# Ledger of designs, part 99: designed miniproteins, single chains, continued (4)

Each design is a single chain, and the fold is of that chain. pLDDT is the mean over its residues in the fold that is shown.

## One batch from the design tools (miniprotein)

Design m15415
Fold by ESMFold2-Fast:
Structure m15415 (fold): chain A 94 residues (1-94)
Amino acid sequence: MLSNEEALKKIKELIEKTLGKNPAFESLVEQALKNGATEEDLENVVLYAYSLLQEALDKGLISEEEFNELFKEISEIYKETTGKELKLLPSKKL
C-alpha cells in the first residue's frame, strides 16, 4: 500500500509530466505535504488533478484516451493508498 506522501508525489509528477507545472496545483500539493499528508489532503489533490485533466480535455490539450489513462492511474494510486474507490463528489451533504 502506498503512503499518502508517496501518492501525493506520484500524482504531482504525473500531472506535471502531462500538463506541465500548474502553480495552484503545486501549492496545493506542497500544502498537503506540510499538513502531514492526511487522507483529506490526498482527496483534495486528486479532485483538483481531475479538474485539471477535465479542463485540458475540454481545451483539446489531451485526447480522450490520454484523459482516461491518466484518470485510471490517479484512481489506482488513490485506491492503493486509501483502499477506497475514488469519489468525484463529496460523500457528505454540505
Scores: mean pLDDT 78

Design m15416
Fold by ESMFold2-Fast:
Structure m15416 (fold): chain A 103 residues (1-103)
Amino acid sequence: SEENAKEILEVVREIVDLVGKAVEEAMADPSVSREVRRELVLAGASLTTLELHMRFKLKFKDFEGLKKAAKKAIDLVKEVLHLFPEKYREQLEELVKKLEELL
């Protein structure tokens, strides 16, 4: 449904915002390795691109395509989850679980 698709997009936006905050903190922290910073920046960019594609799919009522993009966002977050500080990992795990329940 369109209502379900909007809820999915809202959760993905929360994930994008949270990842963005974690990336900003990692970029300011000299104890974080260059490799970890690079992977976090790339993950943030990929999630932002997926969120943009989901907005497009919602406008055209492509709910199947929106759900496929959301599943890609889940897979990406799970792949990079270990790179985040514990505070962000717990919040991201909760958002991923909520997103999985909506799919």
Scores: mean pLDDT 88

Design m15417
Fold by ESMFold2-Fast:
Structure m15417 (fold): chain A 73 residues (1-73)
Amino acid sequence: SKEEAIKKINELPPVLGERVKIKVDYKTGKVEVETSGAEVYIDPQVLKDALDSLGGDEATLDFKLPPGLRSPS
């Protein structure tokens, strides 16, 4: 379900590569993440909002993270 997929997104590490591909299946709750490049910190809420904006039963997000994106400590 969508709720299961969101839970799995919340479990993603806060540090990802600068190039990220995330595939989400809202029917099964499966989340697949592929990252490369230099490590950057990203707020998981930003990822959830981006994925949620795509809609449908499946979402694939393939993007390059902007430099300096991080949550305040």
Scores: mean pLDDT 66

Design m15418
Fold by ESMFold2-Fast:
Structure m15418 (fold): chain A 94 residues (1-94)
Amino acid sequence: TKEAAERVAKGYPVLVEADSVEDAYRAGLEFGRAAKGKKIAVGATSPELAEAMVKGLRDGGAEVVGYATAPSLREALEAAIKKGKGADGVLGVG
C-alpha cells in the first residue's frame, strides 16, 4: 500500500503478504518508487517471491543491497539484514 511504501522510505521494516509472483513484483515496484535511490534489504519465504520483489524494487529505482530466503519470514529477514548491513529500509515478503 502507499502507507507501507512510505514507511519503507522512512527506514521502518515492512511486511508484505503476496499471493503470487505478480503481487510481489507490483509491491516491489511501488516500494521502489517510494524508496527511489535508497538501499533496501529483502527477506522472503520463497526464492520466487524474493526475485520478483527485488526486480520490482530495482525497476522502481531503489538499490537492493541484500536479499535472503528462509522457510520462516523471521529467519529470512534476519539473514537479509546481515547481508544488507547499512540498508535504509527492510522489506519482508511471504
Scores: mean pLDDT 79

Design m15419
Fold by ESMFold2-Fast:
Structure m15419 (fold): chain A 58 residues (1-58)
Amino acid sequence: SLAEEIAKESGLSVSQASAVLTLLRDGFSEEEIIQLLERQGVSRAQARKAIRLAKERL
């Protein structure tokens, strides 16, 4: 799945990658998504990479 590909490439969990896809589709800002992921211990750089990959494939 797309979530699995993003997780593998970004270092996120599959559930975190799935959340990125859902939040982007629902119109959440990149900064809101980054803040949510940072709260879960994901670095800003990893979050930005996941968002970029999601946008390229969405």
Scores: mean pLDDT 87

Design m15420
Fold by ESMFold2-Fast:
Structure m15420 (fold): chain A 75 residues (1-75)
Amino acid sequence: SEEAEKVLKQAQEAIQKGDKEKVQKMLKQAQKLVKQNPDDVNALKALSLAYYGLGDYKKSKEYYEKALELEKKRL
């Protein structure tokens, strides 16, 4: 979705700037989007990136793998 794509972009920019507070806000927004649509690949990627920006590499990998699995199921 366009909303999930915006959150993904904002999370990337916040990480680049080292803005941890903004990364935490993007994490919460991505969590809400995933709750509303659990198969939104962009929302899962945003959630993965936000966890990465906060140093939670285990959760980052988990949500990235979920996004990859959903993309495989669409083929």
Scores: mean pLDDT 84

Design m15421
Fold by ESMFold2-Fast:
Structure m15421 (fold): chain A 94 residues (1-94)
Amino acid sequence: SLGEELEREYEEAQKDPAAYQRWLLRRAALQQLRADHPDWSDEELVARLDGLSEAEVKALARAAIDTRRALYEKSGRAPSEEERALIAGIEAAI
């Protein structure tokens, strides 16, 4: 499943800072692809993500951050400390 694949990638990424940055970018890009393509299956989303260049993954990760910021602004709610740390980590990886 997508959850099992992401959890396995997360465990491997924790051993290497560069792998962790790649994992953050891939996760953010996947979230943006899902937002852009709500009718796509998990298999279609992963296949699309795996076909992307590093530059395309970074562009989608940037779009995901922008989308999240817009949602927080619209809702009038501040992101949690954990969410802020996650966003900062993704921005540092771009």
Scores: mean pLDDT 80

Design m15422
Fold by ESMFold2-Fast:
Parts: C-alpha cells; structure tokens; sequence
Structure m15422 (fold): chain A 68 residues (1-68)
C-alpha cells in the first residue's frame, strides 16, 4: 500500500484517539479523532493531504456502521 509517512502518522493519531475513547459513543470517537488530526495538521506535524485522508477513513467507517 502506498501510504506516506504523514499518512501513517495521521492514522496513528486516529488509532490513539479511538483507543483513548473506546467506551465513548461512535460519533464522539469520530469527533475526537477528527479534532486530534486537525490539531496535528494546524501544528504542522502532518500534511493537509494526510489529515484529509485520515478524516475520510474515520468518516467512511462511521457512515458504514450507521447506514448498514
């Protein structure tokens, strides 16, 4: 798979955010993960592309769980 270092960092932030909030409702977990990814982007720790990719992954997983 063609994942950049920044995309791997963004996914790591998502994973840590979801693990820390494992007992929270799915929409709360999603919001925290998105917020943490956006903060990392704002701090210049990851690229805009990596942040968008990670946010899209989180949103896609949540949409699938809510719709199907």
Amino acid sequence: MDLSVDELKALSIVGDSLHDNIDSPPDVQRQVAIDNVQRARDEGKISDEAADFAIQVVQQVQQTRQQG
Scores: mean pLDDT 76

Design m15423
Fold by ESMFold2-Fast:
Structure m15423 (fold): chain A 92 residues (1-92)
Amino acid sequence: MLPVGEGESRVETDSGAVGEGRGTRVGDHTRAVGRGRSPSGATATVEIEIDNGRLLSIPTQDLSSWTVDEAAAQRAASEAALLAAVEAAENG
């Protein structure tokens, strides 16, 4: 079995939104997923990829069409995804 790096993260924002992230590194490729939840129950998911130390994508959201609760969930998800990716990269 190839050595893999794994990372987990948890974030709580000033708005009370909670983010949880999981990342996996295989060789030079790291993928992480963050999920956010607002206190009112809005949810968001963010995926990021890092290949050979290069960030491939972080989704840019059109926040003008989002409610405050959806924006809070998205922020928590983004922060959790980034932290999980860093942890996975450090462990792999």
Scores: mean pLDDT 70

Design m15424
Fold by ESMFold2-Fast:
Structure m15424 (fold): chain A 61 residues (1-61)
Amino acid sequence: SVKDVVLELTAKSIEYIGLEVETEIKKKQGLLSPDEEAEMKKKMEELKKQIAKLQQQLNQL
């Protein structure tokens, strides 16, 4: 349903913002290794793809 798509989109968007904030905090603290940065970017790209698919589904309804 449209409601389920909106709820999932909202949840994934919040998760993406959370990862952005955590990455910036770790960077400022000098605790972000290259491997951790790559892993966080990978997780963010996967979320971005999921958000894009949900947005496309919503727009096609």
Scores: mean pLDDT 84

Design m15425
Fold by ESMFold2-Fast:
Structure m15425 (fold): chain A 103 residues (1-103)
Amino acid sequence: MEEIKKKIPEIRKRITDNILAYLESLIQRSNVTVEQLKKDLEVLSKLKGVYIYEQAVRLGIVLIKHNELTEEQKKILQEAIDKLEKVGSTPEVYAAKKLLEES
């Protein structure tokens, strides 16, 4: 039990890093535009649930790294961070908060 519990944060970090790398690769290699990702973030802001908040935070990280978020969209990201933080701090939540503070 103890050994498995110590591995969970490392596994979650690897999954998060892979998802972020995948989202970055979509901008670079596919016809998914930054404008489409911004629209997807706005759609997610109308939905509820832990999974939705996780996806909103991941999209927000990608968009803010490319300086593509409006002030309204930054508020959407902040709300998703706040909601997701209530269920536990994740690597993507920490990264998103850091990027918002620096922008």
Scores: mean pLDDT 66

Design m15426
Fold by ESMFold2-Fast:
Parts: C-alpha cells; sequence; structure tokens
Structure m15426 (fold): chain A 96 residues (1-96)
C-alpha cells in the first residue's frame, strides 16, 4: 500500500511541478524578452495562483522563485525581483 501510494503521490507531485515549471519558464522568457512591468506582474500573479490552487510542494516553489529572481536580477529588473520575493513569502505561508 505505501509503495503504491508513494508512486501515485509522486506522479501527482511531478505533474503539479511540471505545470508550474511550464508557467515559470514562460515568465522567464518574458523577462528575457523585456516584457512590460504590468505583463510580468500579471504572469507572477498567475503563477502564484496556480501554485496555491495545485498545492505545489513548498520546495518546488522555492526552487522556481530562486530561478525567476536570478533571471529578473540578471535583466536589471530589481523591482520585479523584489515582487517575486514578496509573492513567494505569501505562497509559502499559505501552503504551510
Amino acid sequence: DDGAKALRDGDGEAMKKLSVQIQADRLIKLIKAGAPEPVLRQAIDDLRNAALTLGVDPQTVKELSDKIIAEAEKAGRLDLAKYVREQTQKVLKELE
């Protein structure tokens, strides 16, 4: 039972992680393309809502946030990096 449950739980978590990873990749591409601040903020809000709705693992949230923050800082989007940090803290508190 534990083995079968762990496999099912692992598959489910992998699918959730893939879903938010796709959204995070799209956001990173928008950052690299120099998309306007309102477009990037909307994409961050959409990603936050998806992570909360899917109940994504907190470690996955941290890993994706770190990647997005690094790309935002590399692109000189310091206000965006700060916004991602603030949204990440809110998501982690909600997921508990």
Scores: mean pLDDT 79

Design m15427
Fold by ESMFold2-Fast:
Structure m15427 (fold): chain A 84 residues (1-84)
Amino acid sequence: SPEEKFKELKERIKNLLDEFKKLRKEARANGYPPELIQQLLNIRNEIEDLLEEAKKLLSEEQFEELVKFLTDELNKIAKEEAEE
């Protein structure tokens, strides 16, 4: 169902954002080595691929909710990093 697909996609994005946050901390601690930067870009690309899939599978309203969730979480991560 669209509701089950929305939940699955949101959980997948949340997991990728959790990995992204952890990897950003590791990259900062290690002076931003190229291999960690590449892994961060890979996570970003995977999130973008999931959003493309979501746009095809979800209603416009659900897709907008997913994009808002992603944007809010990314802003929260950026704010938390600025306070560290």
Scores: mean pLDDT 85

Design m15428
Fold by ESMFold2-Fast:
Structure m15428 (fold): chain A 67 residues (1-67)
Amino acid sequence: DEKDRLEGLAKGAAAVAEEEAAMPQKLKDFVKRVIPLQPAYQSMKFEDLPEETGKWAEELDALLAEA
């Protein structure tokens, strides 16, 4: 059991590191578009943002589920 846990942790860490290195361009493009908006805007909940940002929030949720 402990052996399986260690294997899972090692694989998880490797997967995360590899994902960060090969981060999708869509995510980078989204971040770059949000950055020039405003820091307060980024701290705000996506549900309170305009519909256009809400639609991108759903995409982020899907990416997080994949990660």
Scores: mean pLDDT 58

Design m15429
Fold by ESMFold2-Fast:
Structure m15429 (fold): chain A 56 residues (1-56)
Amino acid sequence: MSVEELAEIVGKALGTSAQSVIDALRTSPVSQAALLREAEKAGVGEAARELAEKLK
């Protein structure tokens, strides 16, 4: 799945934009960990982890 598709899936589940998801994952390790935790609660933890892997 592409970065854009993963970011849209996570963003939709969290009620935010795809760009906000990407920014959170790239801002800091603390921001990334917080987003990944919220994504797991929303049922999109796997998509968020794959997105983080692609953005490194």
Scores: mean pLDDT 83

Design m15430
Fold by ESMFold2-Fast:
Structure m15430 (fold): chain A 91 residues (1-91)
Amino acid sequence: DPLEEAKREVEKRIEELEEEMRNLNTLEKQKEALEEGRKLIEKYKEENDKLNKERYSKWSVDEQIQRLKIGLDVYEGTMKYFTAQQQLANL
């Protein structure tokens, strides 16, 4: 099932991101994570606007996978942004 496979890939990526955030040990890595987070949030806004223009009573599998990917980008962006901000505030 492509949708179930996509869900498992998203969960795996979330675990990878959590481990990556635990390893933000330098000011340079923290600044890079913050910048990357901002860019991912910006990209999410554009992609979300595209999907919001489509009217589905039931979404296709491809649309559901696209929504999961967008959600992952938002999660990655916000996690990187807030983790880097929190660590920079402690400097």
Scores: mean pLDDT 67

Design m15431
Fold by ESMFold2-Fast:
Structure m15431 (fold): chain A 55 residues (1-55)
Amino acid sequence: MDAVTGAKEFALSLPRITEAQLRAFLESQGFSEEEIEAAIAALKADPALRDKIVA
């Protein structure tokens, strides 16, 4: 499973998610820092998921 797909599924499982929670989840799955940053950027660019991500 790629970082973007894993991040999207994790975000969809919760009503709200912090960027810190998303990073912690992806780190626990063994993704690299580059993959984590790309996944967070992809979620922030997605209008359906943007509203779920809080500071």
Scores: mean pLDDT 77

Design m15432
Fold by ESMFold2-Fast:
Structure m15432 (fold): chain A 75 residues (1-75)
Amino acid sequence: HHMEEEKQRRLERLRRRRAAVDSGFDIAHKEIQRRLETATPEEKAELMKRQAQLDAFRANTDAVFDEEEERIRNE
């Protein structure tokens, strides 16, 4: 069925995009952790703030991907 095949291709593309984005978040997290190892107290405060912002952005991005996947499934 053409509609089901197209829907599956869109889901696979979405999941690949999500995996790439998750990899990017993991790299960013590791970079913040690496910088924290040699950070001054002032730099540590800023890095902790960046980590909190990254965590919030990741959570929002996960919600958007979940919503898009559900939208595709419900077509």
Scores: mean pLDDT 85

Design m15433
Fold by ESMFold2-Fast:
Structure m15433 (fold): chain A 67 residues (1-67)
Amino acid sequence: SKADTEAAIENLKATTEAVGKELEARGLKATVEVELTDTKAKGVVEAGDFKGITEYDGKTGKEVTET
């Protein structure tokens, strides 16, 4: 549903930002980028050699995370 898609997008954003803050708290310089639409979300966190990407597609209901 639209509500489920909106909740999933908001959760992806919150999780991506939380990971970035945790990396900064550990003394790493983190770059956080979140791209949102009404049906899709993409979160990217980079710190040194670490790169985490999480993508959500509301049309399929699938979430993919790459680290």
Scores: mean pLDDT 78

Design m15434
Fold by ESMFold2-Fast:
Parts: structure tokens; C-alpha cells; sequence
Structure m15434 (fold): chain A 80 residues (1-80)
């Protein structure tokens, strides 16, 4: 339960930062947000790997993949 709540909190925080990343027009702010998002991705992956619950691992990996896809789409849009 504590681990599940921590994963949910990190996913929520990542989504909030991704929305800011999408709206950012300042290169310095964009890099700062991207760094913060990547730090959350590393923490999420670590928590998923520490879980002994297969359902929580599967859910966490699915959420992480969705977040990664959102970031990739934003980077592709902003760099083109």
C-alpha cells in the first residue's frame, strides 16, 4: 500500500511536469523540467523493481511507458 501510493504520487507529479514541459518556450526551463521528469522516471523504475507484487509491477511499467511516450512526443514536436 505505501509503495503503491508512492508510485501513484510520482506518476501524478510526472504528469504535472510533462504538462509544463509541453507549454515551455524557454530552453533553460525545458531542460530543467526534462531533468526533473527523468529523475522521477528513475525513482519510479526503482520502486517498480523493488515491488514483489506482479500486478503493481505491471501497472507501474505500463504507467512509466505512457509517461515516456508523452515526453518523446513533446521532444519531437519542440525540436522540429
Amino acid sequence: MELEKKIDELVKKANELIEKLKQSTDPAEFQKLLKEINEIFYELLDLIEKSTDPELQARGREELEKLRKKVSEIIDEKLK
Scores: mean pLDDT 81

Design m15435
Fold by ESMFold2-Fast:
Structure m15435 (fold): chain A 57 residues (1-57)
Amino acid sequence: KEKYERMVEILAEDIRNSPLERAERIFESAVEMMKENPEAQERMRRLGEEALREKRE
């Protein structure tokens, strides 16, 4: 479980530090990678959407 939390944080940071086009692609892949852990997938969506929202503003 801790491995997923760390992975979510790293991927969210990658989304934040990437250009918008690449960030959107990383977000899609990250959510898919978390498919086997619904809790981590929900957290990934939340943090990833927040990072993407800031980039679009």
Scores: mean pLDDT 78

Design m15436
Fold by ESMFold2-Fast:
Structure m15436 (fold): chain A 100 residues (1-100)
Amino acid sequence: KEELRERAIEELERAARLADEAGKLDPKLQKEYEAVRTAARNAARSVEQGNFHSARSIAESVAAQLKRIGKRASPEVQKIVDEAYEEAKRAAELAREVEK
C-alpha cells in the first residue's frame, strides 16, 4: 500500500501546483485557488501521517471546490482547473484504497 500512498501524495501535490498556476492566470478567483492549494497540501500531509480517512475527506472537498470554481473560471484556465479536479478526485480514490 506504500505505492498507493506515494501516488496519492503526488496527485495532491500536483493539484496544489495546478491551483497555484490557475490563481496566477485568473486573479479574480485567486482566494479560491489559494484555499484549494492549501487544502490539497493539508490532504497530502494527512496521507504522510497515515490519516487516510481525513486525507480522503479533504481531497473530496478539494475536488468539489475545483468543480465549483470551474463554473466561474476564465476560459484560459479551465483546462488547468479540470486537470486539478481530476488529480484531486484520483487522490481521494487512492486514499480510500489505502484505507482498506
Scores: mean pLDDT 85

Design m15437
Fold by ESMFold2-Fast:
Structure m15437 (fold): chain A 79 residues (1-79)
Amino acid sequence: ITVEVDTLFPTEEKAEEGAERLRKLFEEMGIEAEIRVVGNNVYVTAKLKSEEEARKLEEEVSKIAKEVGAILTGIVIRK
């Protein structure tokens, strides 16, 4: 299972803040993820073992994005 995240923030500073919070989340969950920051955008690709774990990650990522002030958050779960 793959989770892809594309998050747009209002500033590069907020994008970096979002990326840092996501990195900590992935470390806490024991998930190997690729995080890339390009200007105001944060891109994440994570490989997960179960659909339940992917749904939980989707909820946590959405929460972080909202708290940091993301303008747009796209999350896709692929089997």
Scores: mean pLDDT 80

Design m15438
Fold by ESMFold2-Fast:
Structure m15438 (fold): chain A 75 residues (1-75)
Amino acid sequence: STREILIQAAREGDLSVLAPAFPYLSLEELENEILPALLEADREKAIRLLEYLLSQETDPERRALLERAIAELRA
């Protein structure tokens, strides 16, 4: 399924698969499935990927989730 592909891309830090689908993810999917998988990825890859996604994100709730994930990886 698309969901399983995106979760795996997040675990791998694969921006090329995740970025095109990212705007279509719900807050629930982002918080409960995608961000937890990104936190399991290589730290440096995950930070770069999250910073890119944050640069493209306009929704304040989604931005807050991305900023929290970046802060967690930097701690």
Scores: mean pLDDT 83

Design m15439
Fold by ESMFold2-Fast:
Structure m15439 (fold): chain A 81 residues (1-81)
Amino acid sequence: EPEEVKQEVESIQLPVSSKKYLLATVLYKDGDEYIAKAVAIDEETGEVVAEAEAKSKDPEKAIKEAKEETLKKLEEYLKKK
């Protein structure tokens, strides 16, 4: 199993919504690559509403790409409702 290297949790609020979400990101090391998984969680219900995964040889790039993709999916989810 990939080794967990780092975990981040931050509160986010998008301009298109008064609702708050939690963005949780976990970084894993798999061989010569880093895998970051980010999930957006509805603060009121605790439901995961968006998630994304990114792989990179650079751990910061993996985290950034996973967060950006998760935020993009969250925005699409909010626009579709």
Scores: mean pLDDT 77

Design m15440
Fold by ESMFold2-Fast:
Structure m15440 (fold): chain A 85 residues (1-85)
Amino acid sequence: SKLDELSGEYDRLRGEVLRKHRSDSEVRKALDEMDKLFLEYYSVATDEQQVQLLELYVESLRRILEGEDPQKVLEEFKKQAEEIL
């Protein structure tokens, strides 16, 4: 299913970010905050909003993996997640 595909992509990308940036405290801090916010948003979301939130999370992980500022990605994640809800 689309949800299974997105979950797999999430697990893969998160693992890659942690591997490449394991010594980067700002990346780890941003990931921890995104995880916390994602769980909070996901718990109140409809099924359609849950898919959109997971897609947003996957995109945010890819941006961090590609070297974007983790704090800027976190701020944009918050804004876009609130627009989905």
Scores: mean pLDDT 84

Design m15441
Fold by ESMFold2-Fast:
Structure m15441 (fold): chain A 86 residues (1-86)
Amino acid sequence: KLVEEAEEHIKKAEEARKAGKLREAAEHYKKAGDLYFQAGALTGDGEYFDKAIESYRKAAELYREAGDEEAAREAEEKAQRILNRE
């Protein structure tokens, strides 16, 4: 299921972050955000949109720490688009 896959990516993101692999951690948070967004869109459940926003924001922070400002902006834009849907 989408939610289970998103949760797996969050676990991998946390592991990568603790290991200092900031870019890999950011990529996993971004994938989790994509999966939560899809779950929210399919179910209409706002909790999944909230989780998608949080995941994208975490990805943006980690991309910025890794020096990837472009990827950070892209993740921030994804979070902002969801936030503006209400």
Scores: mean pLDDT 85

Design m15442
Fold by ESMFold2-Fast:
Structure m15442 (fold): chain A 107 residues (1-107)
Amino acid sequence: MKERIERVIEILKSNPELAQKILDDAEAEIKKDPNNATAWMRKGLAYLALGEYEKAVEYFKKAAEITKDDPEFRANALYGMAIAYRKLGKTDEAERLEKEADEVLKK
């Protein structure tokens, strides 16, 4: 799970134009439906790839808050936040979120 997110981030880092397109598409989707958790997730991934770690945390958190009854999606959002927190040097917060994601997958 976490390794998959890291691979997506690597791809987006190698193609900033793709990251920008994903941001633009996600923003348009959010304007149509602010409860579109997938759009918030894509926005988080794109900002994470662009080095905007604090924004990435905000948008992954939004995706996790909206998504109910999808443990895998929620866990992915929590892992995304953990990656961003590690980049910000907040290792304790990252470890807490990784444990929370693991617990979500057990439910």
Scores: mean pLDDT 81

Design m15443
Fold by ESMFold2-Fast:
Structure m15443 (fold): chain A 68 residues (1-68)
Amino acid sequence: SAAFREELRRQVDQILRAMADAPFEERLAAVRRVVDDLLAHHGITDPAERAALYAEAEAYARERYAAL
């Protein structure tokens, strides 16, 4: 849902800011953990939907990191 994607983007932005001194790969690992937690919280178990949301979160994180 749009609300899920907005929450996901907010969490990604928070991680990137909180881990400002960490290498991108460490920030990306934290993003993946948050995505996993959000998927579990919302009961999203479909493999294709999970893969798409992971890809969306990683793409967003890379875009935001590149803009720093």
Scores: mean pLDDT 81

Design m15444
Fold by ESMFold2-Fast:
Structure m15444 (fold): chain A 87 residues (1-87)
Amino acid sequence: NIKDILKNLIEKYGLDESEFSALIISFIEKFNFTKDEIEEAIIEAKKYNIPLEHVLLAKKKNINDIDEIAKLKRDEVLSLIAKEVGM
């Protein structure tokens, strides 16, 4: 159950529940992100002070350059995620 995984990760890393909106949950489910991939994305997002959605989108697009990830505008990232999940 993805919601139980996310709840455990939110508690473990001291995240705000708002970081896992319905849009982000749908994106995680559609692309079958594993618990390990989500946890890695959380660690990377916290380490570089980048929004979680940027790191998740970058993993899907195979973008490994942190500077390229950081350059993405939040509205653009959310629009791309919404398009990928059909919202």
Scores: mean pLDDT 80

Design m15445
Fold by ESMFold2-Fast:
Structure m15445 (fold): chain A 136 residues (1-136)
Amino acid sequence: KATLDAALGKIDRRYTVAIIDSNQDKLDEEADIVRQALGDLLRDIVKLLTEDYIAAMKEAEALGADLIILTINSQDELNEIGKYLKTSEVPVIGLINFDFLFQDAVENNFFELLPISASDDTRQVAIQRAALELDA
């Protein structure tokens, strides 16, 4: 965490983060986590309340999102999104909201996959790592 704070202090840019979920309360919770993770590095948060995740990801890219965070509710959604990500240049953090064996995870083009139960600190670190890779 201390090493991340030092590295983030060297970034001379601002990020737009898109959050995609079918639940308004979850969008608001993730927006608070994004604000805490990026602080002064945050330019804007785009909240997309929808079940059409592929359309929302295309909208986020069109709006200039540097990073996308989305909640994944099934294996079928994970597979569909993973296929779409082969054609996308925007890094995506997926929040898994179903029974998933992370040790059996195959390459699916996500920047990171986290369980929906991941702590605020874990989510903040993932967001900060994405910001550092975008600056590299």
Scores: mean pLDDT 80

Design m15446
Fold by ESMFold2-Fast:
Structure m15446 (fold): chain A 98 residues (1-98)
Amino acid sequence: MPSLEELIQQFEENGLTRELLEQILRLVAPDRADGRLDLAEVQRLLRALLPDEAFSDEEVQALLRRFDRDGDGVLDLSELGELIGEVYAERLGRQRQA
């Protein structure tokens, strides 16, 4: 399988596809074959995708609650994809607003 760095580069170049997201998840949370991530796994994924951004536990909890439509404390691939898309949009907005 490609490295996490190679998958992140593909995401930056071609955008986030479900297949790419599944490959990233397999590297970051290999024990989650059902494609569902808890708070710790979401935090690990965000730190891997955005290593220059400091994500506090409170920020990750807020993101999880925002996209956790079922309120069960875990995100499926669809909800996770929406969360990552929003985080990247916010980061891009902050970098380009000035």
Scores: mean pLDDT 67

Design m15447
Fold by ESMFold2-Fast:
Structure m15447 (fold): chain A 82 residues (1-82)
Amino acid sequence: SLKEKAIKELEEEAKRTLEELRELGTMSETFERAITLIVENAVKEIEETEDKKKIELILDIAIGMLRMIVGVAKVIAKNREK
């Protein structure tokens, strides 16, 4: 189903995000909690709607937020090296 596909894509992206944070040495409980909340909230919103465009938007926003976390982590990693 479209919902199942969207949830799988989101879960795979979250897994990649966690792996990138670990590689950057920026893995923290703060980032882990933020990623978990993004995924859980997006999954809930996807499950509560039958609108294909809304499902696609929820997925895009959630993935965008995960990419923002990686972006912040990269800045932190660079700044820690001065």
Scores: mean pLDDT 87

Design m15448
Fold by ESMFold2-Fast:
Structure m15448 (fold): chain A 62 residues (1-62)
Amino acid sequence: MKTYTLEEIIEKNDEEGKKYLKELIEEILKINPNVTLEEIFERIDETLGKELTEKIKKIYEE
């Protein structure tokens, strides 16, 4: 796959997916300095739900 969804990253790509997810979040923060990390997580929560958002938070913190 050339592009992964956040769901696919969490379910199918262990370490590689975690690294990609961290880089994706960091890139968003770099491009858009007015967007906070919390705002990104709120957007994910609205789209994917709390359970996936909590998994994403844990991956990012690790």
Scores: mean pLDDT 69

Design m15449
Fold by ESMFold2-Fast:
Structure m15449 (fold): chain A 103 residues (1-103)
Amino acid sequence: AGIVLSFAAMLRSLQKLAKLSPVEMLATLKTPLSKVLLMMSYADDPEKLRAMLAQVDPSDVQQGIAQAQEIAKWEREHLKPTPALEKDDAEFQARLARIQALL
């Protein structure tokens, strides 16, 4: 899940560089995957995560989660298992669980 986590971190960095709030950045995103990646970058902030979820169609959230899971599955099938890869997958699953708990 390192690819997914890296893109989530990059979106949060771009949001800060653009001087947008998480909700304002979310409004600029077009794809379900990109919306979920931004939310995943804020999975440790329940207030910001709830504010973002209130602005997104639940079907986009479900679709974006499925797309992120497919990328993580591709990594597990095609990349050599390492302690870093295992740790990234655990962090990815924990962040998704926090999003799903608020749906």
Scores: mean pLDDT 85

